# Designs tried in a protein design run: designed miniproteins, single chains, continued (3). Part 63

Each design is a single chain, and the fold is of that chain. pLDDT is the mean over its residues in the fold that is shown.

## One batch from the design tools (miniprotein)

Design m10170
Fold by ESMFold2-Fast:
Structure m10170 (fold): chain A 99 residues (1-99)
Amino acid sequence: DARARLIAALRDQARLSDALAAQSTNPDASRHFRQASRYAREAVRAIEAGDDEQAIEYAGEAGRHAALGLVLEGRASEEDIERAEERARAVTAQALAAA
């Protein structure tokens, strides 16, 4: 089930982002990882509410903030921010359309 796999993936992304926030020594990166976790959880709530459009937007924001945190940690490039947002939106839209 594509929808169930998407929800599981977003919950795993939220947990990973929480772990990255806790491990980060950069307070700005930590804040972005916490925002990524929050948006991933909000995406799950939107999916459960049947608000597919909002779920796509929140998933995109989760990807963007996770990439921003990684850029601040020196682990990604600024170009990866836009790609992470676009990828998260596209994957979420495809999974919801398949459900």
Scores: mean pLDDT 90

Design m10171
Fold by ESMFold2-Fast:
Structure m10171 (fold): chain A 63 residues (1-63)
Amino acid sequence: MASVQQAMELVLALDTAALPVPLQQAVEPLLTKSTQLIRDRLELAALSSSNVAELAENLKLLL
């Protein structure tokens, strides 16, 4: 699994093919929203996440 920081960078680049599967699934509904909304939700999720699995779960909770 990628680090939380690396995963955030990949999501913000919208490089969905490089994302771990849990993050791909969490981000897919957000692809229809503005890039700024994706960034804001991702940053909030990252503040309470120590690994990629927690990042994916926290991102889902912010939706």
Scores: mean pLDDT 66

Design m10172
Fold by ESMFold2-Fast:
Structure m10172 (fold): chain A 96 residues (1-96)
Amino acid sequence: GKEAAEKALEGGREAAKGAVSGDPEKGREGAEKLEEGGREAGRAAGNEEGERGERAARDGGEAAREGAESGTAEKQAGGAIAAIGGGLTAALAALK
């Protein structure tokens, strides 16, 4: 649980750096790590709350990637925040 949550937070940090620097490659990498962390946490939880968190992380990560590709820093940051929230939801479900 904890390792997946840490990975999701680190991905969010990288996505935020990408948005600030205008580097779409770093934004995509951060979004991918957020999605992976959320999926790992959701699987570790093995319950419906974890599944919801995993889906939220996936959707947020996808939005962050799309924002990075379009050069829309606000969409990239918004997607990253949503993905972090989903990953945390999944991680908390795994700790219960």
Scores: mean pLDDT 70

Design m10173
Fold by ESMFold2-Fast:
Structure m10173 (fold): chain A 78 residues (1-78)
Amino acid sequence: STIDTLLEKLKGNEDVVESLKELKELVPLIEDLDELNDIYARVKAIVNQLEQTPEVKEAFNDFDVAVGVRAIELAVKK
């Protein structure tokens, strides 16, 4: 999947900022809360092992906010 490809890029320290931006754009398309939480945990674990440049921190913070918004939407879905 596109998400798995982006996670492998992050793990390989390839196009980190761009991969985080693409992951953020995919967050609204995730329909399962458990899947969203798994993807978030995996991204966070990888990013925490990378060099924390201002650009990486900003891209991850933007991703984190998007995940938080989507998690609320999925948690209240009837």
Scores: mean pLDDT 85

Design m10174
Fold by ESMFold2-Fast:
Structure m10174 (fold): chain A 57 residues (1-57)
Amino acid sequence: MSLSAEQRKELEEYRREHYEGLVEGFRNAGFPDELAERMGEMILDVELEIMARQYER
C-alpha cells in the first residue's frame, strides 16, 4: 500500500509522541527495560498498522 507523504508524517509524529510514554508505562509496571522497549515497539507497530489501514478507507 502507498501512503501519501502527509499520512506518513502523521504516523511518524504519532510514533514519536507515544513511544516514550508506552515504554515508561511498562517500566513503571515493573517490566525490564529490554522487554518494555520491545512491548512499546510492538504496540506502536500494531497501532500504526491500524491507522494506515484506516487511511485506505
Scores: mean pLDDT 78

Design m10175
Fold by ESMFold2-Fast:
Parts: structure tokens; sequence; C-alpha cells
Structure m10175 (fold): chain A 75 residues (1-75)
């Protein structure tokens, strides 16, 4: 399974794609971000997750929601 850092990097890359996405690509990218956020949440919830990992996961969720809202407002 991918590490927390690997999932985090994938989410950040998809958020970057979402900022530049055409209308036709937005739903697919949003679905991929949501799937990775679910995976990140599951990994962070596992024994040994640090407060820093929890804070980073929460920050990524907030950032993804903000970018998604801005992109959807343009469509």
Amino acid sequence: APSIDEIEAQILALIKQLEKASASDVPSILQQIEALLQQLGARVAANGATPEDIARANALLQKAQEVAAKVLAKL
C-alpha cells in the first residue's frame, strides 16, 4: 500500500491538475481526489499516525474542497 507521503503527493498533483482542468476533466479529477482522501484518512487513522500527519490530512481536505468550490463556480 502507498505511504502517507505518497498519497499526499498524489493528492497535491491532482489539485494542481484541477486548477488547470477543462470542464470535461473536472468530475474525473474530483473523483480521484476524493478516493485518495479516503485512502489518506484510512492510513492516518492506523496505529502510529502522528498529530502532524492528522494536521496535514485535514489541511489537504480543506485545500481540495476550496479549489473544487472555486473550479465549480466557474462552470
Scores: mean pLDDT 77

Design m10176
Fold by ESMFold2-Fast:
Structure m10176 (fold): chain A 59 residues (1-59)
Amino acid sequence: SLEVVRQATIEMMRLLADAVDQIINARKTISDQNELNAQIDKILEQHRQQVAAIKAQAA
């Protein structure tokens, strides 16, 4: 239904905002560039998995 897609879109936008906040926090707490890059990659992969799960539930 359109309502399911609407709700999924809102949740995905919320998750994107959360991922951005996590990256900002990582930049403030991690001084090593390689460690920071690894943490950012982890945050982005977790976000990708969460978005995929929401899309699967909406389909």
Scores: mean pLDDT 86

Design m10177
Fold by ESMFold2-Fast:
Structure m10177 (fold): chain A 106 residues (1-106)
Amino acid sequence: SEELLRQIRKILEDILKDAEGLLNSTDPEEQERLKRRIKREINKLKYLAKVSSDPEVRELINKVAEVIEKAFEEGPEKLISVTQELLRALDEGPEALREKVDELLK
């Protein structure tokens, strides 16, 4: 649905903002706050998957969350790059997002 795609976009935009903040931060307390915020946004994606009635949609959102989690573990520069790619694919449509997620998980 259009509402669900809007929610996914907002979460990815929030992750991108916090990842950029994390890359630019030199304060350990701010870094930990931003890392906790990113983890909360990832959990929002997982929650959207759980409440989705469509199995195909649920699988797609879970793969988006997995891609973001892997990038987050690699560091803020990778998280920024991957999140930007996912946002561009989302702008092209759900099929483009699915292809991009599958490529990033290989």
Scores: mean pLDDT 89

Design m10178
Fold by ESMFold2-Fast:
Structure m10178 (fold): chain A 85 residues (1-85)
Amino acid sequence: APALASEEQKEKLKELAKKLLEKKGLPVEPIELDPSLTEEEAEIYIKALELELEGKEEEAKRLLAEAVAKRAGASEEELQEALAK
């Protein structure tokens, strides 16, 4: 089984998500991560958020959609709705 995300990865992920929301002028609400988030998933999310901050939204969205789809069988539409808030 893959290792769970470290606290450092979780903190980095929350920080990047907050910066992205601030950059887009969206409200910064408390971000809760899935407690079963793996190190691999956290790394993908970190990279995706960094790409979004660089203005590469399409590439970031693709990485996020792949990670979420793999994780929960969730649709890419659910991710799009969350990112559109």
Scores: mean pLDDT 68

Design m10179
Fold by ESMFold2-Fast:
Structure m10179 (fold): chain A 95 residues (1-95)
Amino acid sequence: SHMDELLAKLEEAMRKAGLTDDDIAAKLSIFKKYMELLDRKLEEAKRKGDQEAIKIVEEARKKVIDYMLKNPDISPTSLAIELTGILFDMDLKLK
């Protein structure tokens, strides 16, 4: 699946950046949780037929993925803070 390919690419990038197995596992866990939250928001927007909400959630999803790919060396704690910020900004736009 595209998700499995993305997860493998992220893991490889983090290993090349010198992260420990524990930090890689923690970051992938954080990423998966945020992607699951975004998938839930996307399905809700689709169910409502809200095209603006779909676009906002897809833009947030892209920002999360782009952030992970560009920042393979970031700590799990810093990653959680940054992804929380992306979702907070998304939620403000959805209101």
Scores: mean pLDDT 89

Design m10180
Fold by ESMFold2-Fast:
Structure m10180 (fold): chain A 96 residues (1-96)
Amino acid sequence: SELEERLRRVQRGDEVSPEALEIARKVMEKLKKENPEAYEKLQGHENELAFLIELYRRGEITPEELAEYLKRHFGLTDEEARFVVEVMEEVIKEFE
C-alpha cells in the first residue's frame, strides 16, 4: 500500500517534520505516565510514530487504520492501540 511505501522512505532517512517529532515526544511522555505497557512497546520508535502522526494530521490515515498499524507492527492490544490514538488526537489539538 501507499502507507508501506512511505514507511520505506522514512526508513531510508527521509525526515519527518520537527512539529510531528514534538507531538510524538509528548505522546510518549503521556504514555509513560498513563499506559506504561504501550510506552514500552513504542519505545525507540519515535520517528516512526512521528511519521504516523503526520499521516493522521493530513487525513491520509484513519483512526482505525492507525490503531491496526500499531497492533500489527508494535504488538499493541486493542485497548492499548485505542488509548494511543486518543492521546495522539488530544496532543494534536494542542498544535491546531
Scores: mean pLDDT 81

Design m10181
Fold by ESMFold2-Fast:
Structure m10181 (fold): chain A 88 residues (1-88)
Amino acid sequence: ATEEQAEKAGEYGAKGVKAAAADPRVSATAVTAAAILVAGGTFNMLQGRGEEAARDLRSALDVLKKAGANKEAIDYMEEALRVAEAGA
């Protein structure tokens, strides 16, 4: 993974977290957990740990899906995961 790929994955992940935070049905705990996982995934991409990055972003997606997050949040997180998996 390149810094550019890490930046792109982080940007999509952040947009997913923001969309989930705007959804009153999604708990603050789920939003916080997803944000931590996005930060961890982005950090792992910057460290060249593509498999760990993909795992973190997949976990963020799973957290948002389980919390019943809106389609916009899920779509952005799926894009973040796609970028991380392409860089792994």
Scores: mean pLDDT 85

Design m10182
Fold by ESMFold2-Fast:
Structure m10182 (fold): chain A 89 residues (1-89)
Amino acid sequence: MLEEVRERVEELKPKARAKLEELHKKSGLPALPEAEREEFAFQGALEALYKEAEKAGDKETLEAVKELAREWLLEQGVPREEIERELAA
């Protein structure tokens, strides 16, 4: 399941990136650095997949998405306590 979710995130990243670029163009702000754009694309893809799984009642995919989010946030240096608080909500 986790590998399938990783593949699905990669499929959704281009769509999430396009949506972010559209919103950014409307704001008139300078382009974000590539690293930050990649992070937001990944985050957007996770959010889209989470909503899709929640709507479908797919608990296994939902838990896998939460696990990927937890791993990614830990790698970004977010404290575990903060991650647990956000995912528990």
Scores: mean pLDDT 72

Design m10183
Fold by ESMFold2-Fast:
Structure m10183 (fold): chain A 85 residues (1-85)
Amino acid sequence: EEFEKLLEALLLTTRAMEEEGVEIKEVVEFFEELYKNAKKALEKGLPVSEETVKLYEEFLKIAKESKTIEEFTKKVEELIEELKK
């Protein structure tokens, strides 16, 4: 339930970035901060799952491999659809 809500929030965030024409470099920076903060939260024993950290790592990887925000959004939509199975 919480993980599925996180997937929906990330999808909405990604789509908002595409609609605003955010550059792929800024998308990479955004997910680098999310991943870094999630890792620190997990290390401190805060209520963050290993699955959440892995999800942010995967989003960061997709962002780094994408040439445009449109490509990133499409790959993220495909990942989220696969994870909901």
Scores: mean pLDDT 82

Design m10184
Fold by ESMFold2-Fast:
Structure m10184 (fold): chain A 72 residues (1-72)
Amino acid sequence: SAAIEYLRKALEALRAGDLDGALEYIEQARKAGMPEEVVDALTTAIEMVRQGRISRETAAEVFELAIEKLEK
């Protein structure tokens, strides 16, 4: 659950516009045992926001769906 808690903090940082903070929390989630596929997908979503290819709202939806799936 520590890994999921770090993803929730990453989502909060993303919603606040703190992309660097979001990436730091994703890295903490990886160290806490988050699967590489989830880490890669969420890191890619943040980088796409940084590049202006998707909105923060779209990236937040990706985070919400990932967290929901992991809680089952």
Scores: mean pLDDT 87

Design m10185
Fold by ESMFold2-Fast:
Structure m10185 (fold): chain A 80 residues (1-80)
Amino acid sequence: MDADKELIDKAIEETEQIERESRDNPRATELARQSREGILKNREKALESDERGAVSSAAGASILMVGARVQAELERRRAE
């Protein structure tokens, strides 16, 4: 559904933003890339089903949390 697509799209944009902001940080770039790959796999599953919640599954939540943690860590390091 469109709502699921928008949620996944936002998550992908977040990993791209992290990669852009961490261009000089190889570790953050690698984590963002890994998160994106997981999100793309979840997108595949969401598109195969009309059932909402594929991106809200435990696995999807874990992938999104990794992205959020990378973002928080980058913000913290930028503040230092």
Scores: mean pLDDT 60

Design m10186
Fold by ESMFold2-Fast:
Structure m10186 (fold): chain A 61 residues (1-61)
Amino acid sequence: AKSTLSDEQLKEFSEKLGLSKRQVEGIVEGLLSGDPVIERAVRHDSKLTDEQVEELLSAQK
């Protein structure tokens, strides 16, 4: 799925997580893909905690 985060939200998450804006977008798109295998790979490879992932998904309202 396409990320719905604003440029400001991408900047905030980029700074908070220590990732680039592009990496944050890629993580969100992977989490919203609807494929459990892709979601699991993104969660593992990003090294984000479950809490950080939940915060990113909450921003997609």
Scores: mean pLDDT 74

Design m10187
Fold by ESMFold2-Fast:
Structure m10187 (fold): chain A 99 residues (1-99)
Amino acid sequence: DAERELALKVLDRAIATVDALLAQVTDPADIAALQAARDAIVAARDALQRGEISPIEALDRAIDALDAALAAVTDPAVKLELGIEIGLARIARGVLRLL
């Protein structure tokens, strides 16, 4: 299913980006915000893999988690990378609505 494959690819990319950011940050508040986002995105990905939620719902959960992290983190470079992932997830969500 192309819709599920697209959503999984976006979620896997978001997890990889959050993992890379976690390796670089030292502020405990930024670590906590990124860890919370990671946990939420992993849970959405696993729920999608089990067929418990739709691809659109999985992307919505990931976007909400990334938006929460963006609001909480203070590092401008981290904010930029989170903003890019949010943008990609929103584009993917828009594409799924057209299919």
Scores: mean pLDDT 89

Design m10188
Fold by ESMFold2-Fast:
Structure m10188 (fold): chain A 70 residues (1-70)
Amino acid sequence: SSDEANLKKAKELLDETNELLRRAGFLPISQAEKDDLIKFLTSKGGAKSLADTAESMLTLVRGHIREREA
């Protein structure tokens, strides 16, 4: 379903964001915190809203890291 695809996309984007944070020397989000965030956001706005939020977070983190490493 589209909700399953959106949930998978959101998890992948959150994992990528967490990996970038770890590689850049920031404190990464724990798996438990990630799971709680997914449950919370999905209950409020559904899987698509979660995916859109995760994509925005990744974009912001990528921008900040690029500026820091340049």
Scores: mean pLDDT 76

Design m10189
Fold by ESMFold2-Fast:
Structure m10189 (fold): chain A 90 residues (1-90)
Amino acid sequence: MEKKKETIEVLIKGGNRLVEAVRAGASREEILALMDEFKAEITKVDPSLAPKLDELRARVAEALETRTPQQLITEIGFLVDELVKAIIES
C-alpha cells in the first residue's frame, strides 16, 4: 500500500533538510537536532530503520569535526539514496 511511498517521502524530505542545513553552514548542534527530528519522522512510518539512523547520527557527529561541509553533503546524499533504493526494492 502507500507505506513505501510515505517512507520514501519522509527520507527524501529529511535528507534534503540536512543537506540544506550543511550547505547554509549550520552549527553542529543544529545538524544533530535535525538528525533527531529526521529519526523521529522516519520511525513513525518504519520503526525498523531506527538502528540505522542512530548509527548515521553517530557518523555525522564525527564527520562534522573531521570533514568539510561539501564532503558531508555528498555522504548524506549517497546514504539517503541507498535507503530509498532499498525500500523501493523491498
Scores: mean pLDDT 76

Design m10190
Fold by ESMFold2-Fast:
Structure m10190 (fold): chain A 66 residues (1-66)
Amino acid sequence: MELDFEKLKEAIKKKYGIEFKNEDEVIQALSAITGITDKEEIRYPTKEQAEKIAKALGLKVEDLYK
């Protein structure tokens, strides 16, 4: 299941105070936060990668998706 980038954008903005113009900037920020370098792995994370993203943003895994 693909991540909800609107939710991720708001979560990163709330935690880090960063405003994003597009999805690629959100992917770059998530890459920097989690260490995941592959864009496709950020779009369609494994369970472990989704847990890492959720933990980094202070969210639940279910809140990452639509």
Scores: mean pLDDT 75

Design m10191
Fold by ESMFold2-Fast:
Structure m10191 (fold): chain A 97 residues (1-97)
Amino acid sequence: ARPVERFELTFETPDGSVIRITFDKEGKVTIEVSGGPPSEKAQAIIELAKYAEKRKMDTDEELGAFLTAIRLVVEGKSLEEALAAYDAQLEAFRARR
């Protein structure tokens, strides 16, 4: 798998909050919030990003799993379900190495 280079997500919530999440090449996460306080879905995405940093996400496959977890939150699944899905995919990718 190819290492994840610098990656950035920016999204705006319906309440006008703007959240920017940056992953550097070392997997360190920087989170910037502006506009207003983050919504419940925005907070869940922030927690997913912090968890990805804790798990030292470093490949394109693992980034794909992370984006799938964000989609689950956006579609109304719980943070717990999104974290479980991310972990399951991450472990599967790591077991193949």
Scores: mean pLDDT 75

Design m10192
Fold by ESMFold2-Fast:
Structure m10192 (fold): chain A 67 residues (1-67)
Amino acid sequence: TGDLEAGARRLAEAGGISLEAALGVVRGAAGDIAAGASPEEAAERAAEAAGISVETAREALREAGVL
């Protein structure tokens, strides 16, 4: 159990998106991992969706407990 809301808040602040949109991005990344995507692929897709760097997305997804 990661702090999903804390990770989502980090994405929201970095990407300039709403918390609801950031929660969608975090859930999307978790779904990608469950479907067999690599951690790198999940982080890249999250970065694209939020308009942020892959490094920031990776940090946020780790905080969310997805990575």
Scores: mean pLDDT 84

Design m10193
Fold by ESMFold2-Fast:
Structure m10193 (fold): chain A 65 residues (1-65)
Amino acid sequence: SSDLERDALLALLYMAASATGFGVREEDGVLVITRRSEDEALAAQGRELILRLAEKLGVEVRFVD
């Protein structure tokens, strides 16, 4: 179902963020993505994956330090 698909994509977004050095929190329906690593290559990969998953979910993301 669309419910199960949404939950799976959200879980995948959290896992992708964690694996690439980002923390995730929700604030007023926006996913706030906080960088935890100074590895620029890892951060670039993480941003690409997070944005791709957010697009599929139809959720807004905001990247912070």
Scores: mean pLDDT 83

Design m10194
Fold by ESMFold2-Fast:
Order: C-alpha cells, then structure tokens, then sequence
Structure m10194 (fold): chain A 78 residues (1-78)
C-alpha cells in the first residue's frame, strides 16, 4: 500500500507538470499494487480514474474508457 500511494503521488506530480505519459505509467503501476492488496479500495478507484484521465489527455480515449469502467467496478465493490 505505501508503495502504491507513493506511485499515486508520483503520477499526480507528472500530471500537474503536463507529462501525461509519465503520469499514466505511474498511475498504472500504482493501480497494480493497490489492486493486489484490495480491489475494493476507493484509492484504487481514484487511481484508475486518474490513469483514464491521463490517457484521455494523450488522445487515447478508447483506453481511457476501459480504465474508467474498471474504476466504476472498484467503486461498486467499496
């Protein structure tokens, strides 16, 4: 969890800097770690939404929709 939260913070810094590619990578890694610990975690849901938003900023809308759906699933389990 601590490593997942660290990567989430790293992703947020990249996103704020406009580096959406690096943000997406950090968020994806954060989501993998958080999902392994608790697939119903609201922090996981927020991370998946942030990943989707980063992909949308890169023009990868179809991929973003997949991650938004996974975020909704995590929220429903919480």
Amino acid sequence: RDEGIRLLAEGQRHFDAGDYESAAEAYRRAAELLSAEDPSDLVLAATLRALGESLRKLGRDEEAEEWYERAREAERRA
Scores: mean pLDDT 80

Design m10195
Fold by ESMFold2-Fast:
Order: C-alpha cells, then structure tokens, then sequence
Structure m10195 (fold): chain A 91 residues (1-91)
C-alpha cells in the first residue's frame, strides 16, 4: 500500500516512542533520508549524521536517531546531534 514519506516517518517516530524500531533495510533508509533532506525535513548536517550512524552502528540505531529528530521537529546544534546519536547507540 502506498504511504506518504510523512506517514512512514511518523511510524518510525511512534515506534521509537514505544521502544520498538520498525524494520527497514539500509537501502530503504538511504532513500528515506534523501527524501526528507530534499523536502527540508532534515538539514544536510542531520542527514549526514544519520547516514554516518547507519554506517557505524547499523540501521536500527540510525532509524531511532531519525525518529528522534522527527518527533522533536527542532533544529539541532552539532552538539545536540552528537548527544542524540550517542544516547541512541549507548542505550
């Protein structure tokens, strides 16, 4: 079934809130980050951090990081991005 990128990201955000990350392949994650960046939902810095986190810690950690960004809907400082990343991988 077709879903909007917003519906998919809301699903990810809800999963993180409930402590469960949705299943997603690395390829699907890359496509999602690209779409969000193109639409301005992620800054290039946030997109880079999410992709770096996927490469280092895997898709689950990267999905949780992206969901945290989406739930807050805030602009993050570099330090805030690093703190969120570290908290998600050091649970």
Amino acid sequence: MAQTYQDIIQMIANGIRDGVAPAMTPAQFRQMVDILTQRGDLTPRQADAAMQLMDVAGVDAAVRFMGAIYVSRARFSDQTIENIRDNLIKK
Scores: mean pLDDT 62

Design m10196
Fold by ESMFold2-Fast:
Structure m10196 (fold): chain A 67 residues (1-67)
Amino acid sequence: SKETLQQLIDALRASKAEVEATIAEMEAEAARRGGMTPREETILLFLRLVKSSLEHLIEVLEKKLAE
């Protein structure tokens, strides 16, 4: 149903916001320390991929909701 689809979109948007907040916090901490470790760079790469995947899913679901 459209209601279930909207609930899923809202949940994905909330998850995306949490990922964005985590990225911002990690970048801020790295800036304060004057650099980023290779482990942190790898974690940020994965978080950015997760964010992009969530953005893509939201776009696909929003298009279905608009139909």
Scores: mean pLDDT 89

Design m10197
Fold by ESMFold2-Fast:
Structure m10197 (fold): chain A 56 residues (1-56)
Amino acid sequence: VQQLEQQMRELQQQALKKYTEAMKSKDEEESEKLRQEGDKLAQQAYQLGQQAQQLR
């Protein structure tokens, strides 16, 4: 359980980093790609969180 919670936090931090890079990008296409990558990481973090709750 603790390992899943740690991985969830790491993915959340990576997602935030992607969103920050998207906001700083002047290229709309690059910004959109970074945002989508952030969304995927956030979704993976959410799934790990759900699994951690089921194991309790």
Scores: mean pLDDT 78

Design m10198
Fold by ESMFold2-Fast:
Structure m10198 (fold): chain A 74 residues (1-74)
Amino acid sequence: RKIVIPEDASPETLALAARIALQYAREHRDQFTEEQLAALEAHARVAEDPAASLEERRAAVLGMAQIIEAAEAA
């Protein structure tokens, strides 16, 4: 399934999506490489950072979605 992030998603929605994605990755650690897990944690920090722009936070959540989709496809 393709994960789609709404163009009008609020900062709160992006932060929640990042938390859910990171929790999923931590519970399914065997499905991810160490590099993918590190990238997911880095993206989650940006998505939850109140100093980051909305564009940066959207890009972070999109990055997390792409990593999860790639891991599930493997």
Scores: mean pLDDT 78

Design m10199
Fold by ESMFold2-Fast:
Structure m10199 (fold): chain A 93 residues (1-93)
Amino acid sequence: MIDEKEVEEALIRMWESVTRIAIETQSDDQLIEDLREQRERYEKTLDKDVAEKVKELLDKAIEALKKGDRDSALKLDVKAMGIVIKAETEKAK
């Protein structure tokens, strides 16, 4: 369990770093499109209950970007990815 938590935390930090670079380098329209593509991918690949939670967070991230709140969008996207990583780790057990 300790090693799984370390892996989950490392993957979440890696995702946060990548997402921060994207927010600094991409336009709001590109970020919104990327979030929509993630939403569609997760709807097809995740269990329905997990997919619904991830979609809710990604929809909130898109709304934050539309308001110009990139910091909230980053936090919501990272939170959604944390749920994805945890769900995939639990499936591997």
Scores: mean pLDDT 77

Design m10200
Fold by ESMFold2-Fast:
Structure m10200 (fold): chain A 55 residues (1-55)
Amino acid sequence: SELEALKAEIKAKALAEDPALTSTATVTDSDGRPAPLEVYRAALEKIGASIRASR
């Protein structure tokens, strides 16, 4: 619940900073190319784990 709220906040912040993210809803890799959804999920999972560990 806390983790989910924080994840939503980070996403909202990113979308507010760059409206283009709302249009594409895509994460880019290091080459600036759209990354697969699984890479995006892994990144979000890593963020969640980091938040829990940093508790």
Scores: mean pLDDT 57

Design m10201
Fold by ESMFold2-Fast:
Structure m10201 (fold): chain A 97 residues (1-97)
Amino acid sequence: MSLFELIEQAVQYIERAAQSTDEAVARAYGLKALDYLEEAARTIARHSKDPERVARARAVVADLRREKARIQAEHPSVAEIVDLLLAQLGALAAVLL
């Protein structure tokens, strides 16, 4: 799967989470979105030759792992899940710039 395909999958799961009326379903889709964002960040870290980009990608991986744990522990609302997912998507996009 390409970096672009990983990001596309993440966006699709964010949309599914946002459209969910059930918090448990939104959480399941949110965790899937975070899994795809983590794989995207790891792909950047493994294949980038820029040490600054590698460091930023590794920081995003650490943040994504923390946010997965937080979603599971804190049982956030659908709105809180969506806001978190959009923030993490933005952080990953900043690594690519």
Scores: mean pLDDT 87

Design m10202
Fold by ESMFold2-Fast:
Structure m10202 (fold): chain A 55 residues (1-55)
Amino acid sequence: MAELSDAELGERFGVSPATVRRWRAGLVRVPEELWPVLIDEAVAALKAAVERVMA
């Protein structure tokens, strides 16, 4: 994503958007080649959350 996402995360965590951008650049580096795997992981997590809500 871009600036808007950084600003939203900054507001939620109580830090500046510049700090969020630094975190994403330094602490979160996701290779594009792994995105399909990460998407599958996110889908599995959502399915688990839905099953928990059904209980």
Scores: mean pLDDT 60

Design m10203
Fold by ESMFold2-Fast:
Order: C-alpha cells, then structure tokens, then sequence
Structure m10203 (fold): chain A 55 residues (1-55)
C-alpha cells in the first residue's frame, strides 16, 4: 500500500541520515545538544518529504 511504502522509505532514509549526521558530528566536533538538534530537524525534513511523495 502507499502507506507501507511511505513507512519503508522513511525508515531507510532516516537510517542513512543518522549515519551521515554521526559522521558529520565527529568531523565537525558537534556537542550532544547540537547533534540532537540537527537530528530532530533532519527527521522532520524526511517525514515531510515522504508525506509529499505519498500524496
């Protein structure tokens, strides 16, 4: 179903984004709070992208 596909895409993209952000945080020396803020923003972006694709 379109909903099942959207959930799959969200999970896959979120996993990739976490890995990318962890690498960037290590390279740039982000604090825990900075990392969590960036993670929250990226999570919201992915959710919005998947919702638009499912429409």
Amino acid sequence: SPRDEAVRRFMERNKEAIEELEKEAKEKGWSRDEFLTKLGLRHQEIADEVAREAA
Scores: mean pLDDT 78

Design m10204
Fold by ESMFold2-Fast:
Structure m10204 (fold): chain A 98 residues (1-98)
Amino acid sequence: SEVEELLKYILDLLDQEYDEERLKKVAEALEATPNKDGYYGLLKISKELLEELKLPFSPEELNDPEKTREVIEWLKEKGEIGKLLSDIVEAIKKFAPW
């Protein structure tokens, strides 16, 4: 899935090891999480993170895998990619079954 590939890219950028089965389950949780109040796009980025970092991307662009990859690269350059992971975890806790 697009989400699985994006998560793999983030983990590779952080030099983090991952279990393929766990990665698939996280991707499924994100795909099951609706785009609703406060969370946007394929990776469920929070409104607070978008506003705090002043991302040069609209929420609508975050549904595009290519634009999402550009956001990941931008966050990596700023040293803020850990905030994205935190947002993903919080979105899963709020909206997905685990």
Scores: mean pLDDT 72

Design m10205
Fold by ESMFold2-Fast:
Structure m10205 (fold): chain A 89 residues (1-89)
Amino acid sequence: MEVVTREEILEEARKRGDLEAVEALLDFRRFMQENDAGAAVTAEEVDGRTHYRVTLYSAAGEKLGEREFDVTPHAIALVARYAGGPVKL
């Protein structure tokens, strides 16, 4: 199951108890509906730690905002899938 709906990802996050992923996905759904926006996920290494950042873009490609995540790798993977991240095997 590589391509899933936002609703299916929310259900998976709830089932696994990743509350931060659930909250992030619900916020993204609300924001995208209101702004007709897309999302991109990036990873940055700072002092030997990986920090994940989600950047929001308007339909015109304008940067709207950023959100940093300090959550488990599993929660980040769910957020990345929601944001249209790369295909995972």
Scores: mean pLDDT 54

